# Designed miniproteins, single chains, continued (3), part 18

Each design is a single chain, and the fold is of that chain. pLDDT is the mean over its residues in the fold that is shown.

## One batch from the design tools (miniprotein)

Design m8601
Fold by ESMFold2-Fast:
Structure m8601 (fold): chain A 75 residues (1-75)
Amino acid sequence: MMRERMYRAALETARLYKEKGIEEAVKKTAELRYRDPLEGRAATVVVAKLEGITIDGAPEEVIEAAERALKEIEE
């Protein structure tokens, strides 16, 4: 359940980044952070990866969710 929610949060944020750009994606990460810190963290990691930034210290499950979302959006 938690892994599925993190993946969905990351995927939704990645799609928003692609459709509307970084500003809307960043707003989405803030909204997700208020709902669930792990969903917000997964969304933040996916945005950072899309910007070419490395983030250290995220749990493996969060990184896995973000990577799965990136694979989905990259075709």
Scores: mean pLDDT 79

Design m8602
Fold by ESMFold2-Fast:
Structure m8602 (fold): chain A 85 residues (1-85)
Amino acid sequence: AARERYLQEQIDYVQSQLDAAQARLKKVETKKAEIEKNKDQLSPEEYAELKARYDRKIAGLKKEIDYLQSQLDTLQAELDALRAA
């Protein structure tokens, strides 16, 4: 009862963080796509700097998503183990 509720609340919290990180990733990828589409309007230096900046943001968000997914998988396994006992 109480421990199952605690794990479910933690799962819901981590899921919320995962959803937020995925939404942020989509926004950053959309902005990168806009930079690629408007490449001819930028100097080579401006394009390189913007591309590197958004590539770093995307890489960081993907690592955060992988970490949150791993946390969610761990919590789900703990909840499943408690329900199987």
Scores: mean pLDDT 88

Design m8603
Fold by ESMFold2-Fast:
Structure m8603 (fold): chain A 108 residues (1-108)
Amino acid sequence: KEEEIAEKLAERTLETIEKNIELMKELGGRVPSEEQVERFREIVEELKKRKDIASLQLAHYYVGMTMVLPEAESVEEFVEKLLEFFSRIFNKSKEEIRKEAEKEAKKL
């Protein structure tokens, strides 16, 4: 079940960013570089392999809100930056954000 959820979230996350990039290009807006998009894709694929549905849910929400991709050298750094971003927005701890993300992902 978590494997199917991870696959679905990864697909939706990558589809969302591709559609948003196309839309922003048509509107003359700023888009992330090809290198940033490739790094993001690699991180999402790694999260899918790890079946980290909480982090995938956060990534999915993140690309729906902004075109500014987090700069990260590792999957761990990427996840930490997402947790910090949502922690600030919702005024909740990183642990609470992770728990809520996992709960939402499991509804799929």
Scores: mean pLDDT 85

Design m8604
Fold by ESMFold2-Fast:
Structure m8604 (fold): chain A 92 residues (1-92)
Amino acid sequence: MSVNEKELEEAERKIRERYYEEMKEEAKRRLEELLKTMSEQEAMEIVREEIAEELVRRARADPELAHYSDETIRAAAERVALEIVLEVSEEL
């Protein structure tokens, strides 16, 4: 399906407002754990995927986000997850 850019930007903003700080703490904890046994590149990729899936689950359960398509929610979650992982990696 085509993702509407305006809806994508709105979904990204709502996901950041509701979940960014909590998911940032989760990403930090998970990255610290994985970095003990694997490379930074591998750890970042795993955490990005885990955070994106968690954001999708939360957004789909959120009545403020329930009207967006699954494709829009996933695209927004993946963008926010990447932002979180990049920020956390710079702080470690």
Scores: mean pLDDT 84

Design m8605
Fold by ESMFold2-Fast:
Structure m8605 (fold): chain A 98 residues (1-98)
Amino acid sequence: MEIGEVTALELGMPKEVIEKHKKEVNEAMSLIEEAELRAAVALSLAKREKNEEAKEKAERVLEKVERAKELLKKGDVKGALELAREALKEARELMKEM
């Protein structure tokens, strides 16, 4: 079992959904983890620099990460994957603007 599958089980995702969508679940978990890490770093930097705009953008990325995790818990792997990709794109763009 891949590490992403184990983490998805811990999030409360149904085992049957994980088994049918192993590749997509692992991809979604990887994207969620990278987006969350990048957004957390950006949020810390924004708070240190007192950059309110960057702080608000980082908080929005973290909200998308939490929503993607919620979709995985509900078994919506495709919706979670789309949100995870969007969150990571926004996190990467935010880091380039800082």
Scores: mean pLDDT 80

Design m8606
Fold by ESMFold2-Fast:
Structure m8606 (fold): chain A 57 residues (1-57)
Amino acid sequence: MVVLSDEEKEQMFKEEIEKNRKKIEEEMKTLKPEEQEAVKYAMENGGSGHREVALRL
């Protein structure tokens, strides 16, 4: 069992957010330029309409 304080919970959230950001950045680097633009557009516009394009990557 892991006992977390409020400060430790905030650090965990920051780490999870940064890990997700780094994962997305790494995935984008492996994508073709046209696919990178589609993913970036999806991220900026909430993915609506481009979620299917991103899934087809």
Scores: mean pLDDT 64

Design m8607
Fold by ESMFold2-Fast:
Structure m8607 (fold): chain A 80 residues (1-80)
Amino acid sequence: SMSELEEKKYVAIDKASDFAMKRYKELSKVLSPEKLAAFQREVTNVILKVRIEMWTGEMTPEEGLEEALKKIEQLYQKFK
């Protein structure tokens, strides 16, 4: 069975991924496939780093979600 803390980590990643998908859909209306792929690679790097930091205890689930949302929004502003 999953611990409450572990469940919160997965919820944080799911929320960050949902936010990234919404930003991806908006950018898909205006960006070339090449630029859209670059955005997706940068988002993947953000989520991977935050996931590692939450699972090693460097970030709480709340801190991890806040950092991921912040970085994904910064990427969205850079790419749009």
Scores: mean pLDDT 89

Design m8608
Fold by ESMFold2-Fast:
Structure m8608 (fold): chain A 69 residues (1-69)
Amino acid sequence: SRQELLAEMLRAMGAAAEAGAELPEVLPEVQAGMGEAWRLARAGRYEEALRIARETRERAEAALEAARA
């Protein structure tokens, strides 16, 4: 449902923001990804918005783990 997709998107965006807070170098990418996800959601493209939010989270978390290694 739309509500479930939006909830998943917000969770992914929150996780991406947390990773960006720990690794400031990825903040511009996180902000760009969150902005695109929100734009897609406003356009009613919820599946694409969730995909972008998840991709943004995955990239930010991967960068954070690489920085910790």
Scores: mean pLDDT 84

Design m8609
Fold by ESMFold2-Fast:
Structure m8609 (fold): chain A 60 residues (1-60)
Amino acid sequence: SFEFAVEMAEWTLRQNPNMSDDEINTLVNILSQAAKASEDQTEELRKHAIKRREELRAAQ
């Protein structure tokens, strides 16, 4: 499900908050394809992942 894709992205970012933009894009694409997400859902997940990475980096 798309909800599971969001949870997996959160878990992965918590393990490695230093992921590059390219690594985030790869992760988002893999999770979105597995969840059969729409293009809009994929873009929202990408924005969420980038924002969450910055929040996790700021918390270091």
Scores: mean pLDDT 84

Design m8610
Fold by ESMFold2-Fast:
Structure m8610 (fold): chain A 65 residues (1-65)
Amino acid sequence: VTKEVGAQIRLIAKGFEEGAAVTIRKVGDKLVITIETVTPEATKKVLEFAEKVKEEFPHVEVYVE
């Protein structure tokens, strides 16, 4: 799970190469992804990705700031 989640996180980060900064932390058995957005458009895109990640990886938390 962890290794596959890491690969997916990299794919997500690629989508935010502009307008967002991504930080990934491992806390126990779960991964916490914090995404800081710079523009309103980036915020919307990040929220959509957060919902998709939750569907595929229920053990991953996504935080949007």
Scores: mean pLDDT 64

Design m8611
Fold by ESMFold2-Fast:
Parts: C-alpha cells; structure tokens; sequence
Structure m8611 (fold): chain A 77 residues (1-77)
C-alpha cells in the first residue's frame, strides 16, 4: 500500500516527468563538465534547471557524485 501511494505521488503527474528529470540530469552533467573546463557561465544554466525542477530529490538520485556536489554548492549559494 505505501509503495503504491509513493509511486502515485512520484508518477510525475503533479511534478516533472521521469523523462524530464533524466534529461535535466544529463544536462547538469554536461554543464558540470563545461565548468571543469573553465566555462563558469554554465553555473547560471545549472541554477535555472534547479529552480525549475519541482522534485530535487528525484533529480539528485539521477546525478553522479561530482555533479551532486556542484548542485549542492549552487543551492547553498
């Protein structure tokens, strides 16, 4: 029962879809690579993606550890 309720709540109907979250995760990882190469302007794109994401927990679970650290630092700023 609880697993079904959690599944319904995380279905993406009231929040971003799984495909949208995965695409944003992929975009964040690409922007992290750009920042590592010196493109600091990519931080603004990361902040915009974070700000538009309704379920940050789902987004975080799709990220590699390096990108999770970057996102955490931006959220704290």
Amino acid sequence: MQDQLQSMTSSGRPVDSDSTIQQRADDLQNYNRRIQNGDMSSREHIAAIIGRTSDLGRLYSRLDPDTQQLVYNIVQS
Scores: mean pLDDT 71

Design m8612
Fold by ESMFold2-Fast:
Structure m8612 (fold): chain A 77 residues (1-77)
Amino acid sequence: NAMLRAEIDRLLEELKELLTKFVSPEEADATVDAIRRMVDSGEITEERALRMLKNVIELLKKGDELVARAAVRDFTG
């Protein structure tokens, strides 16, 4: 679904911006690229990716960096 892909791409950009406040730009890029690869490979559904990205972004906005990073690892692993 092109619409879901566009929304995922938007959320990945938001995630990258938020992550750069806590980690290096290289680590932020690597994290976003890992999630994108999981979606592109079909290992995770677009619907699930959208839900997980929204959750991680919300946690980062609240300052729960450690919890957000653990959620990203569970998402991609």
Scores: mean pLDDT 79

Design m8613
Fold by ESMFold2-Fast:
Structure m8613 (fold): chain A 64 residues (1-64)
Amino acid sequence: MANEIIDAPPSAEDLARIRELVEKALQAKKNGDILSTSYSVAAALLAVAHGAPELAREVIKETE
C-alpha cells in the first residue's frame, strides 16, 4: 500500500522486523555469508516502505 497518509509511523512490529533483519545481516557478515547483502537490502527496503528512510541509511551503514 502506498504511503498516502504521512501521520502513520512504522508499527512496533515493523520496527522489530527491521531490527531482526539488521541483526541477521550483521551475523551473516561476521560469517562471510553472501546473504548479508540480502538481509541489509530487505531491512532498508522495509524501512523506506514504512516511511523511515533514515533507518534505511543507518541499516546500510551498520551492515557495511
Scores: mean pLDDT 72

Design m8614
Fold by ESMFold2-Fast:
Structure m8614 (fold): chain A 61 residues (1-61)
Amino acid sequence: MLSEEELVATLREKWPSLPEARVRALATAFTDARAGKLSSAEIAALFAQAEALQAEALAAK
């Protein structure tokens, strides 16, 4: 089973440059998206946010 804590750990592994508060917020938002509490626009915003953070990490040589 995927708990919020496991999701936080997974997000930290994918985006280690994220501060703890941001990782927690993203984990909660993803959980809400899976529960159907978020609109398509909000889900798209989370995806764009994750891609932006990944691009930032990749730009750091």
Scores: mean pLDDT 70

Design m8615
Fold by ESMFold2-Fast:
Structure m8615 (fold): chain A 55 residues (1-55)
Amino acid sequence: SERQEALRLTSDALRSIGDILDAKNDAQRQAAQQRLQESLSQIKEAQKKAEEAKS
């Protein structure tokens, strides 16, 4: 389940990258970049928790 959640969050991050590439102005690009950073932060947090659970 932890790995499945990490894969889902990774998919969300990839979608955000797509949004950045499809952005038509700086505001849209910055918003998509912020969402990407949030997704990456959630991935890192989920990975830390998964590693702690394995230990």
Scores: mean pLDDT 79

Design m8616
Fold by ESMFold2-Fast:
Structure m8616 (fold): chain A 81 residues (1-81)
Amino acid sequence: MEELIEQLRKDVEGLKKLLKEKEFSEEVIEQAIKSLVDAAKKLEEFGEYEAAGELLRAAGDIAKSRGKYELAEELYKKAEE
């Protein structure tokens, strides 16, 4: 489980770089954010709260980089809970 979570962290950092460096459609960005939020919920179900919080922060970072400040604040708030 720990190796899978560490790989997930690396994949998320790679995704954040790609989404910041390239212009993707709004639909692709929203789908990426949704996928990270869904993955965070599953991690919470497994008791992996720290990893879930990292995914929510990553989703918030992506939202903020695209000017979705209200969504980013909601995601950051969930990451701290």
Scores: mean pLDDT 75

Design m8617
Fold by ESMFold2-Fast:
Structure m8617 (fold): chain A 55 residues (1-55)
Amino acid sequence: DVAELQALIDRLRTSDPATRRAVVEDLVRRYGPEQAAATLEAAGLDEGAEYARRL
């Protein structure tokens, strides 16, 4: 669901580091590492995308 994915990305932009890590891990669990990383890169969250690829 694109709306749910967008809400998680918006949360990442405004959250503390521990919450960001948990949200990236949730995205990887739901969509897989490559899809999660591609989505995060498109949103300009390069550090989150790199973390997702390492999971």
Scores: mean pLDDT 77

Design m8618
Fold by ESMFold2-Fast:
Structure m8618 (fold): chain A 76 residues (1-76)
Amino acid sequence: SGSDQDSIISDFNDQMDRVVEDSRRNNVSDSDLIDRLNQIRTDTMDQAVSRGFSVSQQGVIYSRMMDRIIDIIQSR
């Protein structure tokens, strides 16, 4: 359902916001930030697969995560 998909994306966005804030506070390198963002993306995709989302739903989740990560990288 849409609510389950929104739940995964909401959790992902909350994790992104925390990582960005922590990175800014601790003067984390761009490469270390990117590694952390990619790890969260991988973990979120593993969770989507484990929860039984279809390939098309996984594609939507992946696209939304990538848009967020690109926005973060471009804002630096």
Scores: mean pLDDT 86

Design m8619
Fold by ESMFold2-Fast:
Structure m8619 (fold): chain A 90 residues (1-90)
Amino acid sequence: NDIDKLKEKLKPGSTVAIIGGGDNILLYMELRRLKPGKVIIVEISKNRYKVAKKNAEKFLPKNVKVDFILADYRENPELFKDADVILDLT
């Protein structure tokens, strides 16, 4: 379970990158609990990007910085240079 990997590796205040998890409400609930400092959300689809943004605004605390990126993550590895944990949910 990729969400369990988050619990083990993510410390409060750290940066987590999420690929393809935009509609995963359970993921956002766990992120809310774990209190990251920054969340990077990468979606390849415009529709998934909009869903990810809506869910992050609804479920994540206002003090968490969120970067939303519409890109092909396979072509843009530099997007993850600052991430302490990377979740690939594709």
Scores: mean pLDDT 77

Design m8620
Fold by ESMFold2-Fast:
Structure m8620 (fold): chain A 73 residues (1-73)
Amino acid sequence: LTPEQIRDSDLAMLDITDSVGKLAVDRYEKKGDLEGKEEERQRTSQLFRDFSANSEDPEVSALAQARSDEWAA
């Protein structure tokens, strides 16, 4: 695999993680579970922080950190 193909795969994983988090938040919101919604936001933010910390690619790390910050807001 080329470094470009590895980066493309990592970026796809970030998009999948974001989509899964949004689906979970939407489900909690539809149930009126505000506490569950907030916990899910924090969990998804932490997943992106962990991805950022463990990524050797500076571009992937920076994008994961930005996603973490957006989910924490």
Scores: mean pLDDT 86

Design m8621
Fold by ESMFold2-Fast:
Structure m8621 (fold): chain A 99 residues (1-99)
Amino acid sequence: LSEAERLRLDAETALAFAEIVVAIAKISMNRAKSKEEYEKILEETQKLADRVIAHAQRLIDELAKVDPEGAARLQAELDRVRQTVDEVIKEIKEKAEKM
């Protein structure tokens, strides 16, 4: 693999992990029965999402040096992932307040 191909694969993998984090949060919310459980899901989801998103951003920044077009496409995907994470965090907060 070229440096650009490796960075693209690593960035795409990081983005896939962010989607898995969102999926786990949604499954956990469906099973949660108390405010304390929702607050734990919120803390774990924020912490994990922040780490994965930061990692993806670093890879995209490195990719921009060797493949600016590929980096721009992945940046658009990361921006969409950030929006999805924000929406899930908001839903967890609303569920916690309802309890």
Scores: mean pLDDT 88

Design m8622
Fold by ESMFold2-Fast:
Structure m8622 (fold): chain A 87 residues (1-87)
Amino acid sequence: SEEALRIIEEGIRELQRLREEGASGEEVADKAIEYLMEVLKLAPKELIPRVIGYILRIIGLKLDGASGEEVADEAIEILQELKELLS
């Protein structure tokens, strides 16, 4: 869907900005979860389990106290993979 791709592209740009600004892992994780939840609402049924798995992965990094750089790199990779699957 066009809306899902727009959200993904916005998410990648925002996460790259947060990484550059040295945002905390918690702040980056919360923003990544926000974008992934919006993608989840628009995802095809066959991709729903994958998107949920990605959300849980980011939650895990947040709970483990991962750095903003580590969370951003993982979340950007996730969104890039979702962009490929949805295009």
Scores: mean pLDDT 90

Design m8623
Fold by ESMFold2-Fast:
Structure m8623 (fold): chain A 90 residues (1-90)
Amino acid sequence: EREREFERDVVEGLLLIQIGIFKIEAKNAEKRGDTEVSKKLNELIDAIEAGDEERARELAQELVKLTGDPSILRMAERAIELRREAERLA
């Protein structure tokens, strides 16, 4: 099933890009001295990779509260959906 393999590769690629953005933001926060933001971003990545959707949403909400950036919730929800879709296609 070539079509399924292609879809899985695309979804996995998009998920890796999303996780990569969070990793960059975590490093940037650490450099700024925002240790709590950096820690929670790394915990968010771990939760997404583990498939713990509830934990990922909780961490994203805490990050929005700490940073004032609502885009973090949208990015986290997208990453959760992409991980779920990658599992489905595997």
Scores: mean pLDDT 83

Design m8624
Fold by ESMFold2-Fast:
Structure m8624 (fold): chain A 64 residues (1-64)
Amino acid sequence: SPEAREELDRVEAEVLADPNPSAEQKIRLLRLVRDWLESERTPENAEEVDHTLGLLDEEIAELS
């Protein structure tokens, strides 16, 4: 949704502007990226999206 993308863009900008982002800020960003990627998943990009989702899930687990 447009609102979800605006939230993702906002949080990403905040994390990237922070020289020392907290684990909570990183986890929030990664979860928003994960949700966005799932919403954008198509048959054509399924393998690439699923691979990236796996990497995001590992990073979230490591930071949690």
Scores: mean pLDDT 80

Design m8625
Fold by ESMFold2-Fast:
Structure m8625 (fold): chain A 60 residues (1-60)
Amino acid sequence: HMEEKRRELARWIADKLDEVAVDIAQWLLEQGVGPKAQESARQTLADIERRRAEEERRKA
């Protein structure tokens, strides 16, 4: 079904976006940018980690 393929594509895109977001957040932290950007980067990493942990828990 088209809907099943769209769901798989959406999940793949979400996974790729999370990988890019992690890379960007880590890069920002390494650059020593201002406190607001560092906090935003840390928050992004925490949110992604939480979502991944919850998804793995659902698969268990």
Scores: mean pLDDT 76

Design m8626
Fold by ESMFold2-Fast:
Structure m8626 (fold): chain A 100 residues (1-100)
Amino acid sequence: MKIIEEALKKIKENNPELNVEESLKNIEELLKKHNYDEEVIKKLELLAKIILLILEALNSKKKEEQIKKLEEALKLAKEEGADEQVIKDIEELIEKVKKE
């Protein structure tokens, strides 16, 4: 859950009305209510790690740092076996950042 909390804090930087503690509680309650198994929780945690790296990239003022953080997200997604669509979306985002 710490990584989801960090991701929520990054989102709050661009959305000051976001209550991080309330959002975190709502996510925990959703996971408990639907009896998500350990494998589903692991997939959600991996996605949260990827989102955190993408948010850190988007918050970076230097293009080189943005690309580096997005490449770290891509590497993590490939190494941990994220869905092919997630990998493709990160690759497309890297190309978009490189072009501008």
Scores: mean pLDDT 73

Design m8627
Fold by ESMFold2-Fast:
Structure m8627 (fold): chain A 66 residues (1-66)
Amino acid sequence: MSDSEIKGQILKLLAEKGKVSTSEIAKALGISQATASKYLNHLVKLGWVEAEVDPVTKKRYYRIRK
């Protein structure tokens, strides 16, 4: 799976589910959490995805910004 394919699949999952964690994306795509985190951070840097952190659990979630 190429970088473009992984990014596209992440955006599709975010569009379908709204808010997802790194582990949920990793499981859905069959990739490691480290790989999922790498692509999510790239999408956040591009301004396409927004990251938010639960203040109690410190668990990070992602959603589409646009």
Scores: mean pLDDT 78

Design m8628
Fold by ESMFold2-Fast:
Structure m8628 (fold): chain A 72 residues (1-72)
Amino acid sequence: SEAERKAKVRQLVLQSVGAAIRAIGHILDGDEEGAKESIEELREIAKQLEALGATEEAEEALNLARLLEKNL
């Protein structure tokens, strides 16, 4: 259903925020491996958002992943 799709998109967006916060924490701590794991999680969430047709949310997640990777 559309309601179920929207709920899943919201859940994935919240998960993407969590992954980004963890990546930032790892970057600040100098934990490159932990940062890479969290960035990979963020990229996987972006793929799931794209599969659900949440193109804007997917693009935002991918752009954030790119920005975080640049700061490794």
Scores: mean pLDDT 90

Design m8629
Fold by ESMFold2-Fast:
Structure m8629 (fold): chain A 73 residues (1-73)
Amino acid sequence: DAQAAANAAFMAQVAEAVEEILAMEEAGAPREEIEEKEAEIAEKLGISVEELRVWKMAYRGDPNASAAYQALV
């Protein structure tokens, strides 16, 4: 299934991107640098910054991730 393969590849890119942003946050990078990286990655992935932040919440196991996603759609 080409669609399933494309979705898997997209999810892998999202996971890699989220890990990069989380690594910057854990390293104490300035908020401005984190926001710039979030905007860069969101544009690259073709999603909104808000959607990218919801994926970060989900990756951390935040119980509010589902509710945050519902607020976007």
Scores: mean pLDDT 75

Design m8630
Fold by ESMFold2-Fast:
Structure m8630 (fold): chain A 130 residues (1-130)
Amino acid sequence: SIQQQFQAYMARMHDLNQRMAALLAQMRQNQDNPDRVRQIMDQFFAVAQEALATLQQIVDLIREHPDEFTIGQLQEALELAQSVRGLMAEFRRLADELGIALSPEAHQLRYEINRITVELRDIYNQKVAS
């Protein structure tokens, strides 16, 4: 069902969000080891790409079936997107503090996560206004 698909994507987002937070903590713990930090950054980037793909699947599902979702469900999706966006901002700040230049791909990923978060916020606001 649509609800089962949504629950599966939400469960995956909770896992990915937790993994991103854990990787940022590992970067901080390993800040005196540049090679280890770079390995953790690569892992973070891979998890963040999966988070973007999952958020896009959530948005696509909501757009295809707008009447199937409660305000509470849209709020949960928005809160997870905002959490991922916050983790991306922390990742950028930590990279800056460590003197590590982010790839163009990392900047593009941050842009896309910001874009999808705005889209979810707009969907949420439209539903609340209805």
Scores: mean pLDDT 91

Design m8631
Fold by ESMFold2-Fast:
Structure m8631 (fold): chain A 67 residues (1-67)
Amino acid sequence: SAVEERAIRLFAETEQGRRVAEAVRAELDKRGPELSDAEMRELAQRLGVSVATVRRVHRGILEGLIP
């Protein structure tokens, strides 16, 4: 939804959101076009954020909502 897309974009503009997005992009550069659930869980633990947060940012990047 437009509300969810806006929430994802606004989160990506925060310091925490930028760090999560940067980490997801770095993993995508190493591992291919998409991260597995296991890779997203490991990244979430490393960053100290929820797996749901990593999944939302990962999807946002893949859908072009986050640069």
Scores: mean pLDDT 82

Design m8632
Fold by ESMFold2-Fast:
Structure m8632 (fold): chain A 75 residues (1-75)
Amino acid sequence: MKELEEKFLKEVREALELLKEGKRYENALPRSDEEIAAALARNIAADPSMEELLRKTLEAQRLILENKDLSPLLK
């Protein structure tokens, strides 16, 4: 579980660094909301303690698409 959590946070941080350089992190962004929702549902069912981190990951991905600051979600 923690490894998956760290993987999500790492991907968000990598995307943030690319956005700071004016680049798009095309391959790191989810392809669809449906895929995100399915992944969230599976992970929450397996471990409810992941819910908060998965919520922050989804929100961070939305902020990336809008080119907004991710800092509040990376703590």
Scores: mean pLDDT 54

Design m8633
Fold by ESMFold2-Fast:
Structure m8633 (fold): chain A 81 residues (1-81)
Amino acid sequence: MEELKKQAIESLRDAREEFRAAGHEEPAELVDEMLKLVEKGILDAARSAVAAVQAYRSGATPEEVVEMLKEAIEEAKKKLE
């Protein structure tokens, strides 16, 4: 469990750096927000963020990735109640 969470966090950090390097600041900030949700125990946030990053690497547009991340963040915030 901890091993899988660590791998997800590392993948998200790498993705954040890739988005920043490409000049896509909005997706990078959303990935950072997802990392904070994972740290608060919302494990589904890690899965959703990794899926969005994988979609981007597979040809999804930055705009599509932003929408995926925004929806995942809103759902994760509802679970923090």
Scores: mean pLDDT 76

Design m8634
Fold by ESMFold2-Fast:
Structure m8634 (fold): chain A 98 residues (1-98)
Amino acid sequence: MKSLVERIKETVDKVIERIKNASPEDYEKVLKEAAETIADLAMQVRIVLELEGKFDEALKLVNRVTEKLLDAIKNKYSPEEVIKIIREITDELIEAVK
């Protein structure tokens, strides 16, 4: 059985690879699917934190992740900028569940 940290790393690696390989025509769709996948990971981390009684930390984490993802979509960031943001989010998610 994989740890949550291992599952986050594997899922993020696949998301980054999809972004790198996206055609210009598919980029908006790939970006939306990436955002949905990262939001799902943040929700899994939120549940773990809430079960540990860390309600304030869980809320702040989800809000930060949501803001970063919405900014990437609204401002039409390049693949390189989106990958950087996803890596920053991933580091925050992993740190939260250590």
Scores: mean pLDDT 84

Design m8635
Fold by ESMFold2-Fast:
Structure m8635 (fold): chain A 104 residues (1-104)
Amino acid sequence: SLADLAEANVAASLAALEALLEELERLLERSEDEEIRRELEELRERLEELRERIEELRERFREAAAAGDEEEQRRLFRELVLAEAELTALEMRLWTIRRELEKQ
């Protein structure tokens, strides 16, 4: 079902977010560059905001599934796909920051 697919995608996205946040915390602990630290802190805020949105989408999906609201389930799935795209963009940004740190 769409709800089962959404639950699996949410679980995968939340696991990826947790891994990115752990990597980000390791980079923050080792970085002495104020500009890089600021970029990492801004990225942490965006990742935490994205985590909250994905968790909210999970709850809304469960409500829509319980209500049998197929149109709302499809709408929420589109929102989840957009959140997954944003997660990929944030992962690429962390990779860019890490490369900048390795050059210093």
Scores: mean pLDDT 87

Design m8636
Fold by ESMFold2-Fast:
Formats: structure tokens, sequence, C-alpha cells
Structure m8636 (fold): chain A 76 residues (1-76)
């Protein structure tokens, strides 16, 4: 499991916020994913994919889309 239950709960609550707050939450998730990548020795791409899958499974598609956009912008 790449994310703790507390981190997942924070991701879920992000969808109840404004668009600006959703972006801030997605950026925070991205930074957490970078830290998890370093701590667990897994590629950042896999951590981000898992985060996006977790958000979609929780029904938080808008937050998942924003996280994907942030990752794509940072990657490119």
Amino acid sequence: ELFTQEQRDALIKGEEMSEEEIKEIAESIFKIAEQISKDMGVPLELVIKKAIETLKEAGKDKLAEELKKIYEKKKK
C-alpha cells in the first residue's frame, strides 16, 4: 500500500474544495508521492499511477485528473 489511510482520506476531502484548493491538494499529493517514491524505492511514475487509481476508486475523478495534469507538466 503506497498511501496510508490518513493520506487517502485527505485526498478524498480535496474534492469538496474550490478549484484552487483542489490544485493545492493535488500538488501536495504530488510532493507526498515523490517522498513515497524515495522512501519505498519505487519509481515516481508508479506512485503517481497508484495515487490516480486510488482517487478514481474513491470516486474523486476531478482530483485524479488534476494530479495527472500536474505530473504530466512536471514530467514534460
Scores: mean pLDDT 72

